# Designs tried in a protein design run: designed miniproteins, single chains. Part 110

Each design is a single chain, and the fold is of that chain. pLDDT is the mean over its residues in the fold that is shown.

## One batch from the design tools (miniprotein)

Design m3848
Fold by ESMFold2-Fast:
Structure m3848 (fold): chain A 82 residues (1-82)
Amino acid sequence: ATQAAAGILLTVGEDEADRKATIEDIEKIAKEHGVEIEAIEELSKDKIRVFVTGTESQIEAFLKAVSELPNVKELKSKVRKL
């Protein structure tokens, strides 16, 4: 399986509860898809940066699931093969 890393920039709801719920959902989805979270950075009220590693297929499934979360307004990702 091809190993990969991804940097992800998320635009989320500005509400603190929405931001917290989104982080909890991201952690749950990562665990469900076998993706390792290297870092989660809260850049502002509406911006979260996430770094992950895993297989390419695991990261693709993870990104799809995260993009479908109700509090995620925008998802930008950069995936690189290891």
Scores: mean pLDDT 85

Design m3849
Fold by ESMFold2-Fast:
Structure m3849 (fold): chain A 94 residues (1-94)
Amino acid sequence: MSITEELIEEAFKKLKELFPDKEEEIEKFREQVLEMVKTMKERGVPEKVIARMALGLISRFALELAEELKDEEKKKEARKIYEEMHKRLQELFA
């Protein structure tokens, strides 16, 4: 598994832990993100750019799930997960 795919899987694992009742929606979105990653790799997009875009999409999805639930605490946790994952991305692709 590439570094990008490992980061994506870790982000989705955290997302499922935060939204256990939304696991099916999260899995469908994970499949879409992984297909986009494959397409971008085939087009020669740099791995750091792919990883950044994927984490951005996951962050947006997490915030939308929190908004749907009207849960401000889960919204804060979703932002925290994104910040931690983005920091790890910067460290791995420094």
Scores: mean pLDDT 81

Design m3850
Fold by ESMFold2-Fast:
Structure m3850 (fold): chain A 90 residues (1-90)
Amino acid sequence: SDELEDLFLEALKYVGKAIEASDLSEEELEEIKLLIGKAREAMLAGNYEEAVKYLEKVAELLEKKGKDNPETQKYVEKLKEKIKKMKELL
């Protein structure tokens, strides 16, 4: 679905903005990049529920690591909004 793919790309945009706003360690950044890679592979395979699951894990990590950063929290909320819309299409 083009709508689901568009929502996924918007979700990745907010992941990128949250990463830029956050003071993440190299290890934390590698973990997030691995999960994003798995989400992309799932999307390409048509495994949309798995892609959503990996995005939810990314959102949880960013929310935890950026707990004291209002800009990170703003982008995590936008990410969660896109994830919710993706789930409504499944």
Scores: mean pLDDT 89

Design m3851
Fold by ESMFold2-Fast:
Structure m3851 (fold): chain A 95 residues (1-95)
Amino acid sequence: DLLEKAIEIFEKARENFEEIVKKLATLEPFGGKDRETVYEAIRELLRILGFELPEDTTEEEIDLFGYALELGMTTKPTEEELKKGKEKIKEKLEK
């Protein structure tokens, strides 16, 4: 369930790269901000992709989804890199 959702976020982030970049320009930068600000930014970006996270979503789940989102935006559009990105998401969930 969580792995499937994280992979869907990864793929939708790739498809919606421009919308995510526009939203990121309006949010506080991830680097150097408190944890709560980073998690709110992740939730806002996920809303653009059509994902509403429940209020009781854990920090670990938000971290996983944020990682999938970041990989979706940064992974090169080659078959090898896409496979590697999905493997990294699986490793993040398992660790």
Scores: mean pLDDT 72

Design m3852
Fold by ESMFold2-Fast:
Structure m3852 (fold): chain A 68 residues (1-68)
Amino acid sequence: AVERVEARLREELARAERRFSPALVASIRGVMEGFLREAKESSLSAEELEKRLDNLIAVMSADAERRA
């Protein structure tokens, strides 16, 4: 579960690195690291973790588009 989440976050970070400034990418990386820390410490199911990840990606994407 966590490994799949890490892979998806790494993929999203790679896309952000192609589109946004280094400063914005650093901000996105911080949010992703926070999410991974929480995910590793939680007892959430794979389904719950993926749902939370989808929501996080949607929120981050909307925020990044506004800041770009």
Scores: mean pLDDT 73

Design m3853
Fold by ESMFold2-Fast:
Structure m3853 (fold): chain A 63 residues (1-63)
Amino acid sequence: SEEEEKLKRKEELDKEFAELLAQLRAAGLEEAVTALMRDRSLSIEQKIARMRELIAAHRAANS
């Protein structure tokens, strides 16, 4: 059902979100994370995409 599919998708997104959040905090990007969390214009999927970009940028800067 559509409702069950939406619930499953939310669970997967929440897990990925928590994982990325932990990585960003470990990288010392707490302020960037806080700003992203406060942005009510972004969907959870868009927030995940932005978090991935921040991690990639941090890795590039420290390589």
Scores: mean pLDDT 79

Design m3854
Fold by ESMFold2-Fast:
Structure m3854 (fold): chain A 119 residues (1-119)
Amino acid sequence: SQLVQQGNQLKEEGKQYRRQGELDKAAQLYQQAVDLYQKALEQDPSADVQRNLGDAYRNLAIVYDEKGETEKAVEYAQKSVDSYAKAVEMEPDNIDISTNLVGASSVLSGLKSKLEKEK
């Protein structure tokens, strides 16, 4: 899918900006990747696109955590877990997707613990 390829390119650009500390630009690029993956899901509801969407949401969670916006980071981490969980439901024997879900769940758990300490 051309939409998926464009989303993947924006996700990689977002990673480059994040490494440079340009967090707002990274968040913008990751959000654009999310928008493209959501559009791709409307055309073809595949596990691969759900996985890509989960990856983009996890990257948004990391960026907002680095910005000190912990509540927003938790929201995106939850969306990442939800997207990977949908991908696992579609392909329950796919170990790579299950591994991504475990990783995303770990990020969510860490961010929730951080948020509880801020209360």
Scores: mean pLDDT 90

Design m3855
Fold by ESMFold2-Fast:
Structure m3855 (fold): chain A 63 residues (1-63)
Amino acid sequence: SEEQEKVIRLAKLLYNAGKITKEQYEEIVKLANEGKVDEAIRKLAEALGVPESTVRAAVDAIP
């Protein structure tokens, strides 16, 4: 889905910026590819130390 693609793109941007580890990035991409978008967002929020609502807003901002 478009939301899965946006989550993966956000995770890649954050990994390239050094904000999450390679292991966190790989887990988030795996969850998104399995259609577990809500779980991927939760894991990304945990990795960044921010609320899930912050991650959802960032996903919505991805073109």
Scores: mean pLDDT 87

Design m3856
Fold by ESMFold2-Fast:
Structure m3856 (fold): chain A 93 residues (1-93)
Amino acid sequence: MTEKEIRDIAARAVVEAIRLVKDSGGTVKKVTIETPNPAAAEGSAEAAKLYGVEVETRLGADQPRVRFEAEGVPDDVVKKAEAIAEEGLRQAL
C-alpha cells in the first residue's frame, strides 16, 4: 500500500464519521486522532480540516483511536462515529 493509499483510506474513514454526525443533525467541533502511521495522521487531519473541524494528532499509539467533540447528537451517535473512524484507520496501517 502506498502513502497516498494510506492517506486516502484515513481521509475517507474520518469523513464518513463526520458525515454520520452531520446526517444525525449534529456538528463535529474537534477531533483527536491517535495512530502509529504518520501518513494516516496527515490524511485524516487534512480531511477533517476541510470539514471545518479542529484537529489534534498524536503518533505512536498501538492501535488507532479517535475522539470527537460534537454537539446536537446523543453520545451513542458520537461513539458510533468514533468506532467507524477507528475501524477505517485500522485499514490504513
Scores: mean pLDDT 83

Design m3857
Fold by ESMFold2-Fast:
Structure m3857 (fold): chain A 90 residues (1-90)
Amino acid sequence: MELKEAIKNPVKMSIEEAIEELSKRPWWSALGFEHNGKLYLGVKTRVSDIEAAYEAVEKAAKETGYEVMGVVAARLRGDDIILVFALKKK
């Protein structure tokens, strides 16, 4: 799923539910979600590609009118990592 599409079409779920859902998806997957009135973007990427994932998330957030507040959760899944970014409307 494209990052900008994920940000524009968030589903309602908790951070833990989003991590579980992303754990089932292939490498380079994204999920936009809302929890307690806050917007998040979860991504599953390779540990070797973490820097590229950060750059891609910041670009997608900026292009959709959001700012990246930081990483609120990170979970290792073998050679992959799930990163959950908090987003704020700019």
Scores: mean pLDDT 84

Design m3858
Fold by ESMFold2-Fast:
Structure m3858 (fold): chain A 76 residues (1-76)
Amino acid sequence: SDDPMSTILRQSLEDLEKRFEEAKKKKNYKELGYVEGQLRLNRIYALSNGDTETAERLAKLADEVEKAKEEIEKEK
């Protein structure tokens, strides 16, 4: 995309994917909460910018993070 916002959002998605995998591996509930919040915020920006593909990817990853948080809570 020639749109710099879409490029920034896509790069942020990639960084958040890496953070999610590390937080999931370490069962870091606080970091998972932060990652989920950032993904949901970035989805709002993606939608406002008309980048529906990036918004869908952000939403799917946020749902995966939410499931990982629920799994950790069940292990208490």
Scores: mean pLDDT 84

Design m3859
Fold by ESMFold2-Fast:
Structure m3859 (fold): chain A 98 residues (1-98)
Amino acid sequence: MRGARYAREAGRAKTREEALRYARLAGEEAERSDPESRRETAREAGRAAREAKTPEAAEGAGLAAGYAGLAALDEERRELLREIAEKLREIGDELEAE
């Protein structure tokens, strides 16, 4: 529930620093929330981005939507992304060994 409120504040921010701070807070709340609350935060952030009156507020609200969207991805997709990241790290280590 707090995530959607932080997403709205990101869309109302007057500075880039303020917008990014609220985007981060919205993402953190989405990560701790149930799937429905995560989707609500993402929807509210998307709306706030469209209604934003400054580029900074639009960026902040857009990032909040992105963070909430990532948190709303199903467990299987998040696990797949973690596996890909691990595989890329292994490939990097092998290239460094040469």
Scores: mean pLDDT 73

Design m3860
Fold by ESMFold2-Fast:
Structure m3860 (fold): chain A 95 residues (1-95)
Amino acid sequence: SFDEQQAAALAKWEALMEELLKSADEETRKAIYILLARAYEHLGEEEKAKEYLKKAGLDKFPDEETLKEAEKLVLEKFGEEIKKKRAEEAAKKAA
């Protein structure tokens, strides 16, 4: 189903983000938690979204501008690793 496909995609993205957290500085970890909170909010997983907001040190969801800045920071710090992991997944589908 569509919801199962979205949940599976989010789980893969969460696993990737958790791997990046191992090498992230404090500022980048906060950005990753903000992005995870937004992803879970969009899926209707309110409790999990709230938990990630707390990990980011936030009481409420940030505005769109702050979300874009968080995404930009994560891509700036880990863009090459994200690109490599996406290429590895594409290669697995081709094999």
Scores: mean pLDDT 76

Design m3861
Fold by ESMFold2-Fast:
Structure m3861 (fold): chain A 67 residues (1-67)
Amino acid sequence: MIEVAPERRDEFAAKVRELAAQHGATAEVEIDGDRVTVTVHLPADMTPEQLVALGEGLRALAEEFRV
C-alpha cells in the first residue's frame, strides 16, 4: 500500500496493470482515500525470473508515485 496524489492515481493504476500484463499477470488496484492497494494475481506457472522482474518493476513504480 502506498499514498499517491489524486491526480496521479489513474496513471499509477494503468502502469501497474500494464507491468503485470507484460509478465503474464493481472493487477487489481483499489483506491481508498489517499491510499492505493495493489493486488497482483500471478499465474501458477510464472518463473522465478518473471517474479523478480515484476517485483522490481512494481518497486520502481511505487518509488516513482509515492508521496
Scores: mean pLDDT 75

Design m3862
Fold by ESMFold2-Fast:
Structure m3862 (fold): chain A 89 residues (1-89)
Amino acid sequence: DDAVLEEMEAAMRAALAEVNARYPENDLEKKRAILEELAVHGSPRVRRGALVMLRLLEMRERFAKQGPADEATAEEALAELKALALELR
């Protein structure tokens, strides 16, 4: 639903803004550590966005290790993100 996607996008932007404010340099490992902290100790919206971004990073790493992506793996990943977005409402 468009409302869920809009809220997820806003939450992700809030989390990204907080990460960039704390660490503006382009270091993925340090930004990941800040996202993990924000997922626990951030405001409700920032916490939601941090969890979504961490899930996307985990999926990226998983797909990189598995070789060629299949359709079923992509569908499962999308279902996980949709479930997370609904649970965080």
Scores: mean pLDDT 70

Design m3863
Fold by ESMFold2-Fast:
Structure m3863 (fold): chain A 63 residues (1-63)
Amino acid sequence: DGQAILDSLTPEQRAALEEAVARNPFPSDEELEALARELGLSPATVEAAITYLNVERVLAEAK
């Protein structure tokens, strides 16, 4: 599941992605590519990480 992808990130990479999701939970493909470039990740990894962070956020907001 998404936890394995999040666990593969550095603390700084994870924090940056969490902040990006907090500001805009549905970034564009161009924004995903920019984040991937800045963090040294593949766009696919950034997309997966953001998707899983959004799932966790929605579940938390349901409470």
Scores: mean pLDDT 76

Design m3864
Fold by ESMFold2-Fast:
Structure m3864 (fold): chain A 71 residues (1-71)
Amino acid sequence: SELDKRVAEMVAEIREELKKEYPDLSQEELDRLVATAERHLRAVAESDPSKIEETAKEIRKGLLAYLKARR
């Protein structure tokens, strides 16, 4: 569906941003974080598609903050 495509695009953008900011992040950790982001975005796409963009932005900020705090 068009929503599934949009979710996939947002997930890919989050993945690329995490790889760019944290290139030494393990593949296992990256996959785990991205899978979590995908689950949240899919839930939002099902309940309120209009919030996909905002939710993706919040997930991105949260993941970057999490990784910064872990360093």
Scores: mean pLDDT 82

Design m3865
Fold by ESMFold2-Fast:
Structure m3865 (fold): chain A 70 residues (1-70)
Amino acid sequence: MEPVKLKVTAERSAFTEVAQAINAAGGKITDVESVGDKVVMTVEFESEEKAKAAEEALKKVPGFVSAERL
């Protein structure tokens, strides 16, 4: 299966919690960019099921902004 990629945006202050949620769901952070008061991460997942689980977990993190499929 092709890896699923997500573009995750979060408040800079929430970076640690967002990164922990991504790692807990089996995501690999491949790129990190600072954009003003926000952080944009490119994340790879082994499967679509893991990506969906990560999106659900991220919605519960204070300071999470958005997740988009790449």
Scores: mean pLDDT 81

Design m3866
Fold by ESMFold2-Fast:
Structure m3866 (fold): chain A 78 residues (1-78)
Amino acid sequence: SASERLRRIFEEILELYSGSERLNRLIREAERVVLSMSPERQQQIADNLETLLNLGKTDESWKLGTEFVIRMMFLDIA
């Protein structure tokens, strides 16, 4: 399900930001908000985040994917 994919994705994002407690807190808050959204919106977010994480693994522009993830989570909770 989309919620299961989102949980896996957020776990990977948390590992990437393990050096920043502030970002970890924001990511956990974003996870809570996203999981309370409609199933269709959860699917869209999961697909987009999964694509960005895969792009970050193959591209040396790691920060670009990271910045986009933060921006997307903020847009959905703002």
Scores: mean pLDDT 67

Design m3867
Fold by ESMFold2-Fast:
Structure m3867 (fold): chain A 65 residues (1-65)
Amino acid sequence: MSKGIQLEAEAAVKVIGVAVDLALGLISEEEAGRRIREIYEEAIPAIEAEDPELAELARRAAEAA
């Protein structure tokens, strides 16, 4: 697996954790969106250094959140 794919997988696991917390009613939709943005803001620069194409897909995912 490329380093970029590994970093994206790590970000995806964190996002899944946020989605589970939201589904369980532990956090609000606003808090979930904030946490997802923070995850991608941290991950995207590192992914871009390894895999710019994957970073562009991650940015589009973050914009959709």
Scores: mean pLDDT 74

Design m3868
Fold by ESMFold2-Fast:
Structure m3868 (fold): chain A 65 residues (1-65)
Amino acid sequence: GPEDIEKCKSELESLASSLGSKVPTSKIPELQDIAVTVSQSVSEGKDCSQAIDDLEKKLEELISS
């Protein structure tokens, strides 16, 4: 339900904040696009655990690039 989506988005925001501190400043626009896209996918019916995994993987790719 909506409460589950809101909780999921809060977890995604916390993860983006935590890992985002390690992202280079030049990659901040890419981080923001990833965060928005992943949050939108949850609103469109994507499973929360898949969304968290996708966000973590993409942020780790930005950090390692």
Scores: mean pLDDT 80

Design m3869
Fold by ESMFold2-Fast:
Structure m3869 (fold): chain A 66 residues (1-66)
Amino acid sequence: MSVEELAEELVERFGLSKEAAETIAELAKFSDATPEQIARLLEKQYGVSKERALEAARWVREQLAK
């Protein structure tokens, strides 16, 4: 799945902004960041709630883990 496809799904599934979705899609695809690290970024930089941030972060990792 491309970064663009991941970002589109994140916007639709979790109501993230396009910028937040693109950032975490790239981070998840090109780094070893844990779901917890990705969720913290969403909370601190984009104001996403802890619950939604963790759900989105885990979902992205699951898509890339196969």
Scores: mean pLDDT 83

Design m3870
Fold by ESMFold2-Fast:
Structure m3870 (fold): chain A 84 residues (1-84)
Amino acid sequence: MSKVDEEIAKILRETADELEARGHTETAEHFRSVAERIPSLTRSQRAALTVAAALIMVGDALETNDPELLELARKTLKKINEAE
């Protein structure tokens, strides 16, 4: 696994832990699933999947009216972009 893949997978797992702690278990499970797939993905597939995961979190935030989840999505995307 590349250092970038390891860092992105770590960011996704840490985000999943925060989601689970907030009661967003389905979205947390999705983030953990994406983290497991990161080492087998191309760079473009990794970028697409991480953006898609963040958009799922934004959708969950809008449906549950949880503004803290929007801030978590913003922080997660920023960390991923900085790791690349």
Scores: mean pLDDT 80

Design m3871
Fold by ESMFold2-Fast:
Structure m3871 (fold): chain A 76 residues (1-76)
Amino acid sequence: SRQAAIDRIRTIFRDAVRAGDGAMAAAAFRMLAEAGAPSDVVSDMMRMMRDTFRDRTDITDDQIAAAQAQIRAAIA
């Protein structure tokens, strides 16, 4: 279901933040925003990303795209 997919992606996001995996965290965040997660949840996740990865400039769009493909495979 859509809710099960959202819950899985939220878990992936939190695990990625704890692991310091900025590309995976960014991918999960983008997918949650696109899935229509509530704006307060999206805002909290954006703040968590900014606080954890604010000094990171090495995360590429290609890395985020690869992580998004990984998440799609995991929730299929």
Scores: mean pLDDT 79

Design m3872
Fold by ESMFold2-Fast:
Structure m3872 (fold): chain A 96 residues (1-96)
Amino acid sequence: MAEEKRKALEEELKKYLEEAYKKLNYKNDPEALIKEMEKIIKEKLDTNPYAPTILAMLRAQVTRSREDALAAVELMEKAGILEPEEVAEARELIEA
């Protein structure tokens, strides 16, 4: 199962979230937090294998678009975070 890779992505996401909160002096501002996270993630796109996947997931959450959601699922599949059955289920839900 992709559990180990999911845990690695969750730990990376947690690091970006903590870094963004620290830069914002722990302000409860979701929009500013998302922008700061995007900036941090973009700086790591060439060095961290999970950074593109996390960025795609963040974009899908912000835009709520079907295209961005499908792109995120494709990157999660490529990164091995989702099993083939989970990928098929996610695509079906997004297309519905």
Scores: mean pLDDT 76

Design m3873
Fold by ESMFold2-Fast:
Structure m3873 (fold): chain A 75 residues (1-75)
Amino acid sequence: SSSDRQQAQQQITQLNHDHRQQMERLDDQYRQSQTIEEKERVRQQMVQLTRDFRRQSIQIGQQHGIPVDIYVPPP
């Protein structure tokens, strides 16, 4: 329904916004990291965050019975 589509789009928009902000914070941490070990830890967090974002986007689509466009903004 139109209501389900609107609800899913709002949830995806919020999820995308949150993902962008978290990625920006991790990017800042990566740039400020002093050691290779710290940089690798942050990089792994970024990878996991993107996987979680994709999974959550799919779940929102499934919950509302509609396909959703998964938009990952460039860094």
Scores: mean pLDDT 79

Design m3874
Fold by ESMFold2-Fast:
Structure m3874 (fold): chain A 71 residues (1-71)
Amino acid sequence: SDTIEYVAAQIRIIGAEVTGNNPNATKQQLEDALKVAKESRDILIKLNAPQSIIDKANKVIELLEKKIKEK
């Protein structure tokens, strides 16, 4: 259901943010989290999530891309 996909995508974005804020995360873990965050953002866009939720997903993606470049 759209409701389950919406909730699951938000949980995945939160998990990706936790990985992005972990100073011990490896480059591979950050790259895997980035992939999950992008796939979850695409689900949120498909489900017409509020722009504020999409903006939050984009900030998590930006965080992960920045952290990957620092490794």
Scores: mean pLDDT 90

Design m3875
Fold by ESMFold2-Fast:
Structure m3875 (fold): chain A 70 residues (1-70)
Amino acid sequence: SVTKEQLEEVKKKALEAAKKLKPGETTVVKLEGTNLAARASRDPETNSIKIDLIDTATNEVLDRAVEPAK
């Protein structure tokens, strides 16, 4: 099963990768040794970063986060 610690780890990695994104860009970060991935995208209108935490075995969205533009 996916743990809270694994969700936080992949979220941190996705946020770090998302810092390099331009508006409209998307990146995917996979957590090694798990079925857990995060898809981070920068909204072209708001510049907010959206993160979907995904179980790659089921394609289920486990959690969503939005980091507002600064």
Scores: mean pLDDT 79

Design m3876
Fold by ESMFold2-Fast:
Formats: C-alpha cells, sequence, structure tokens
Structure m3876 (fold): chain A 107 residues (1-107)
C-alpha cells in the first residue's frame, strides 16, 4: 500500500542518515494529527526531542524526517505544517544547521 511504502522509505532514509553519523528524529504522520490539539502536542514533542538531540550531539548532527502517506492529501499537509513550524522555531533558536525534510515515495 502507499502507506506501507511511505513507512518503509522513512525507515530506509533514517537508517542511511544514521549510518552517515546523523542523529535522526523520524516521525510518520497519523490521522490523529489532523486534530488541532493532537497536532500541537506532536509539535511540542518533536521540539523537545530536537532540543535534547542538539544539546547532546550538536546542531550539525541532527536531522528531522517527517513521513506521510502520499495518497492522503491531509496527511501530506499536516507533514508540511509540522516541517514549517519546526523550521520557524529552529530559526528562532539559532539552529541554522538543523536538517528538516519531508519523506514521501516518488509517484
Amino acid sequence: SPLEKARALLDEVAARLRAAGQEVIAYHVTPEDLDPEAFEKRLAELKARVDEAIARHGPDRVSVLIGADPSDPQAVEVARRLAEELERWAKERGYDRLNIAIVTPED
């Protein structure tokens, strides 16, 4: 299924980055994340994980990967919003070397 392929690709990209010495925070969007309260909780959890990873490993070694089912436009939009909010927050904190990417299979 597109969902299974998206999850497999996220795991594969995360494994490659970890093999290259990156600390990877990987998250796959769920239908629950369409709820505004769940979205804010997820964003807060991701921010906390980034803060901890950068404190331990430095800003050059942290990557955030957000996966979504490409057949679900709402899931893709949630992934985009999470990435945009994290990038904005990271700039405000001076995390200019933080890598944030959305991972979806090619059509």
Scores: mean pLDDT 85

Design m3877
Fold by ESMFold2-Fast:
Formats: structure tokens, C-alpha cells, sequence
Structure m3877 (fold): chain A 100 residues (1-100)
């Protein structure tokens, strides 16, 4: 299960990176796809008891939606990057704590 938890963390971090790349490319359609995937992952993590990771991803999703709505303003993009860093840190921390 340690290998499975590490694989889950890797896939989530790749998804976060893909969201950031979509924002760098101003690809609204791709960003929306990644937001939907992250929303699904947050619900799955919550069901698995990864509450901190789920909350961090939920905050990332909120920041991403705000950035799209505000037309990729520097302030909204900054909030998105800060939320992405927090999500990455929460996932790494919680996977390490729950590795059985």
C-alpha cells in the first residue's frame, strides 16, 4: 500500500502541474478539465480520510476558478500558485503520515 499511496501522490501532483501549465498557456478549456478532475480527486481523498489534502485541493480549485473568472489577473494567478504549493505540501505530508 505504500507504493500505491506514492503512486496516487505522484498522479495528483502531475494533475496540479498540468493545471498550472494550462494557466501559463491561457488554455481555459484545458484548465476547466483539470479543475473537474481535481474536484473528483478531492472528493475521493475526503472519502479515504485524506482530509488535509482534500481541503488543500478544494482551495486550489477555488483559486483556479477565480483566476478564470477574473481573466488571468496577476493577483488571481499568484493566489493560484500559492494554493498549488500548499496542495503539493499537504499531499506529500499526509501520504507520508498515512503510509502503512
Amino acid sequence: SVEELEEIGRRINELIDELIEAFENKDVEKAKEKIEELEEIAEELKKMGFDESAEAIRELVAAAKEAIEKGFTPEAVKKLLEAAMKAHEAIVKEINEKAL
Scores: mean pLDDT 81

Design m3878
Fold by ESMFold2-Fast:
Structure m3878 (fold): chain A 70 residues (1-70)
Amino acid sequence: KVEAFKKKLRELVEKNKNVKRIGVVVEGDTAYITLTVKESATDEEIEKIKKEIEEIAKENGLTAEITVEK
């Protein structure tokens, strides 16, 4: 469900201090995600967050396409 998906993404922003925001556009079965992070975010942190987003999307029947911005 889109609502459950958005709720989980909001929780990710709250848990991860190096995330500024997460933008979401859903078209059909694809969620286009813009992950905006602070310059202090490490590549390891970014990869962990991307994997969590992909898992949440999959649980809601969506494919996540993630673009990372600093």
Scores: mean pLDDT 81

Design m3879
Fold by ESMFold2-Fast:
Structure m3879 (fold): chain A 81 residues (1-81)
Amino acid sequence: EEEKILEETLKELYEEIEEIERNGSLEERLRAGVFSVAAAVTKKFIEDPVKQLEELKRHAERLGLERAKKIVEKALEKLKK
């Protein structure tokens, strides 16, 4: 179920962002903050779970958030079956 995979993936992404906020440098925390805003905007304007995940992958890649990118890539592979 696409919505369930998206929900579980967003929880993993928020855990990764919390870890960066706790232990990351100022620059890492700023990049994580930008990603959080991008994720909220994506959720508001993109209803399709697969397209939301593709957009989140693009943002994680642009911001150099390698672990966040891998989390999204794993979710996309599950949705492809």
Scores: mean pLDDT 82

Design m3880
Fold by ESMFold2-Fast:
Structure m3880 (fold): chain A 84 residues (1-84)
Amino acid sequence: MKEELLVRIGRLAIQGGRERKSEGIEYAMLGAYYVEQDKLEEAEKYIEKALEIVGHLADLPDERARQVARELAAVVRDEERRKA
């Protein structure tokens, strides 16, 4: 479900940040953006790529993880809007 994907994304992004794995964070950001676009199959692909790089999920409350994922999606959306 969309909410479950956002939780995974947020936890991956925070863990990627802790481990300085920028590529993992970038894939997590793309995953969040595709969740907002309702392209859940594409989102899952990027989440799996982020997980391959980061290796595990940060221990975060679901609501905090969802907040992080929404903020990441907003960054990507703003970049795409600037290009349009």
Scores: mean pLDDT 83

Design m3881
Fold by ESMFold2-Fast:
Structure m3881 (fold): chain A 102 residues (1-102)
Amino acid sequence: SARYAEFEALLEADPELKRKIEEEFSGADTLESVLKKQIEILEEALKETEDEEKRKRLEKMIEALRKLLEEGDPSKLSEEEQKYVLESPIESVEILIEKYLK
């Protein structure tokens, strides 16, 4: 909840940053398209990540999102995979904030 509140405060303080993040998801009108966009953001971050623990986390998150796309049913994912899927929107937004603040 604290991490989400920090992002809300940052985006309200910076309307241009908010607009850029919203543009990244422009046209992602379905759950499938949102998941595909999140995978794209995470895969680009993975290419630039040198920290081994962060790389492993991103790889597991990408695998969980791809499995959800293939299965179409979250109940077929493990509890750990479901947690990665739930964390992926916040992780994707954090990656975009870091990208646009550089």
Scores: mean pLDDT 79

Design m3882
Fold by ESMFold2-Fast:
Structure m3882 (fold): chain A 100 residues (1-100)
Amino acid sequence: SPRVPSLLELLRQMRAAAEAGDFDRVVELGERMAKLLEEASKTVRGETAYLYSIIAYEAAKILEEAAKRSPDPEKQRRLLELARRLREIAEKLEKRAKES
């Protein structure tokens, strides 16, 4: 499973790409985040699952903010679809955290 510090670094990179207006990079990093968290969601429980859910929610917020700033409707749609996927991952992780 990915380490929390590694996921936080990925989250920082997503924020930096969004601030730079590099929407293609935001999508790439967001897809990487989603893949890592989906794999982790199969095995993590308790406090670790809860921490991963928070990271997934923060990643979704970054994607939603990037979508608002994107001048390209197709990129905006892709960013919002990825944000929705990360929110769904976050909800699964939060459920696993509660099932201790």
Scores: mean pLDDT 87

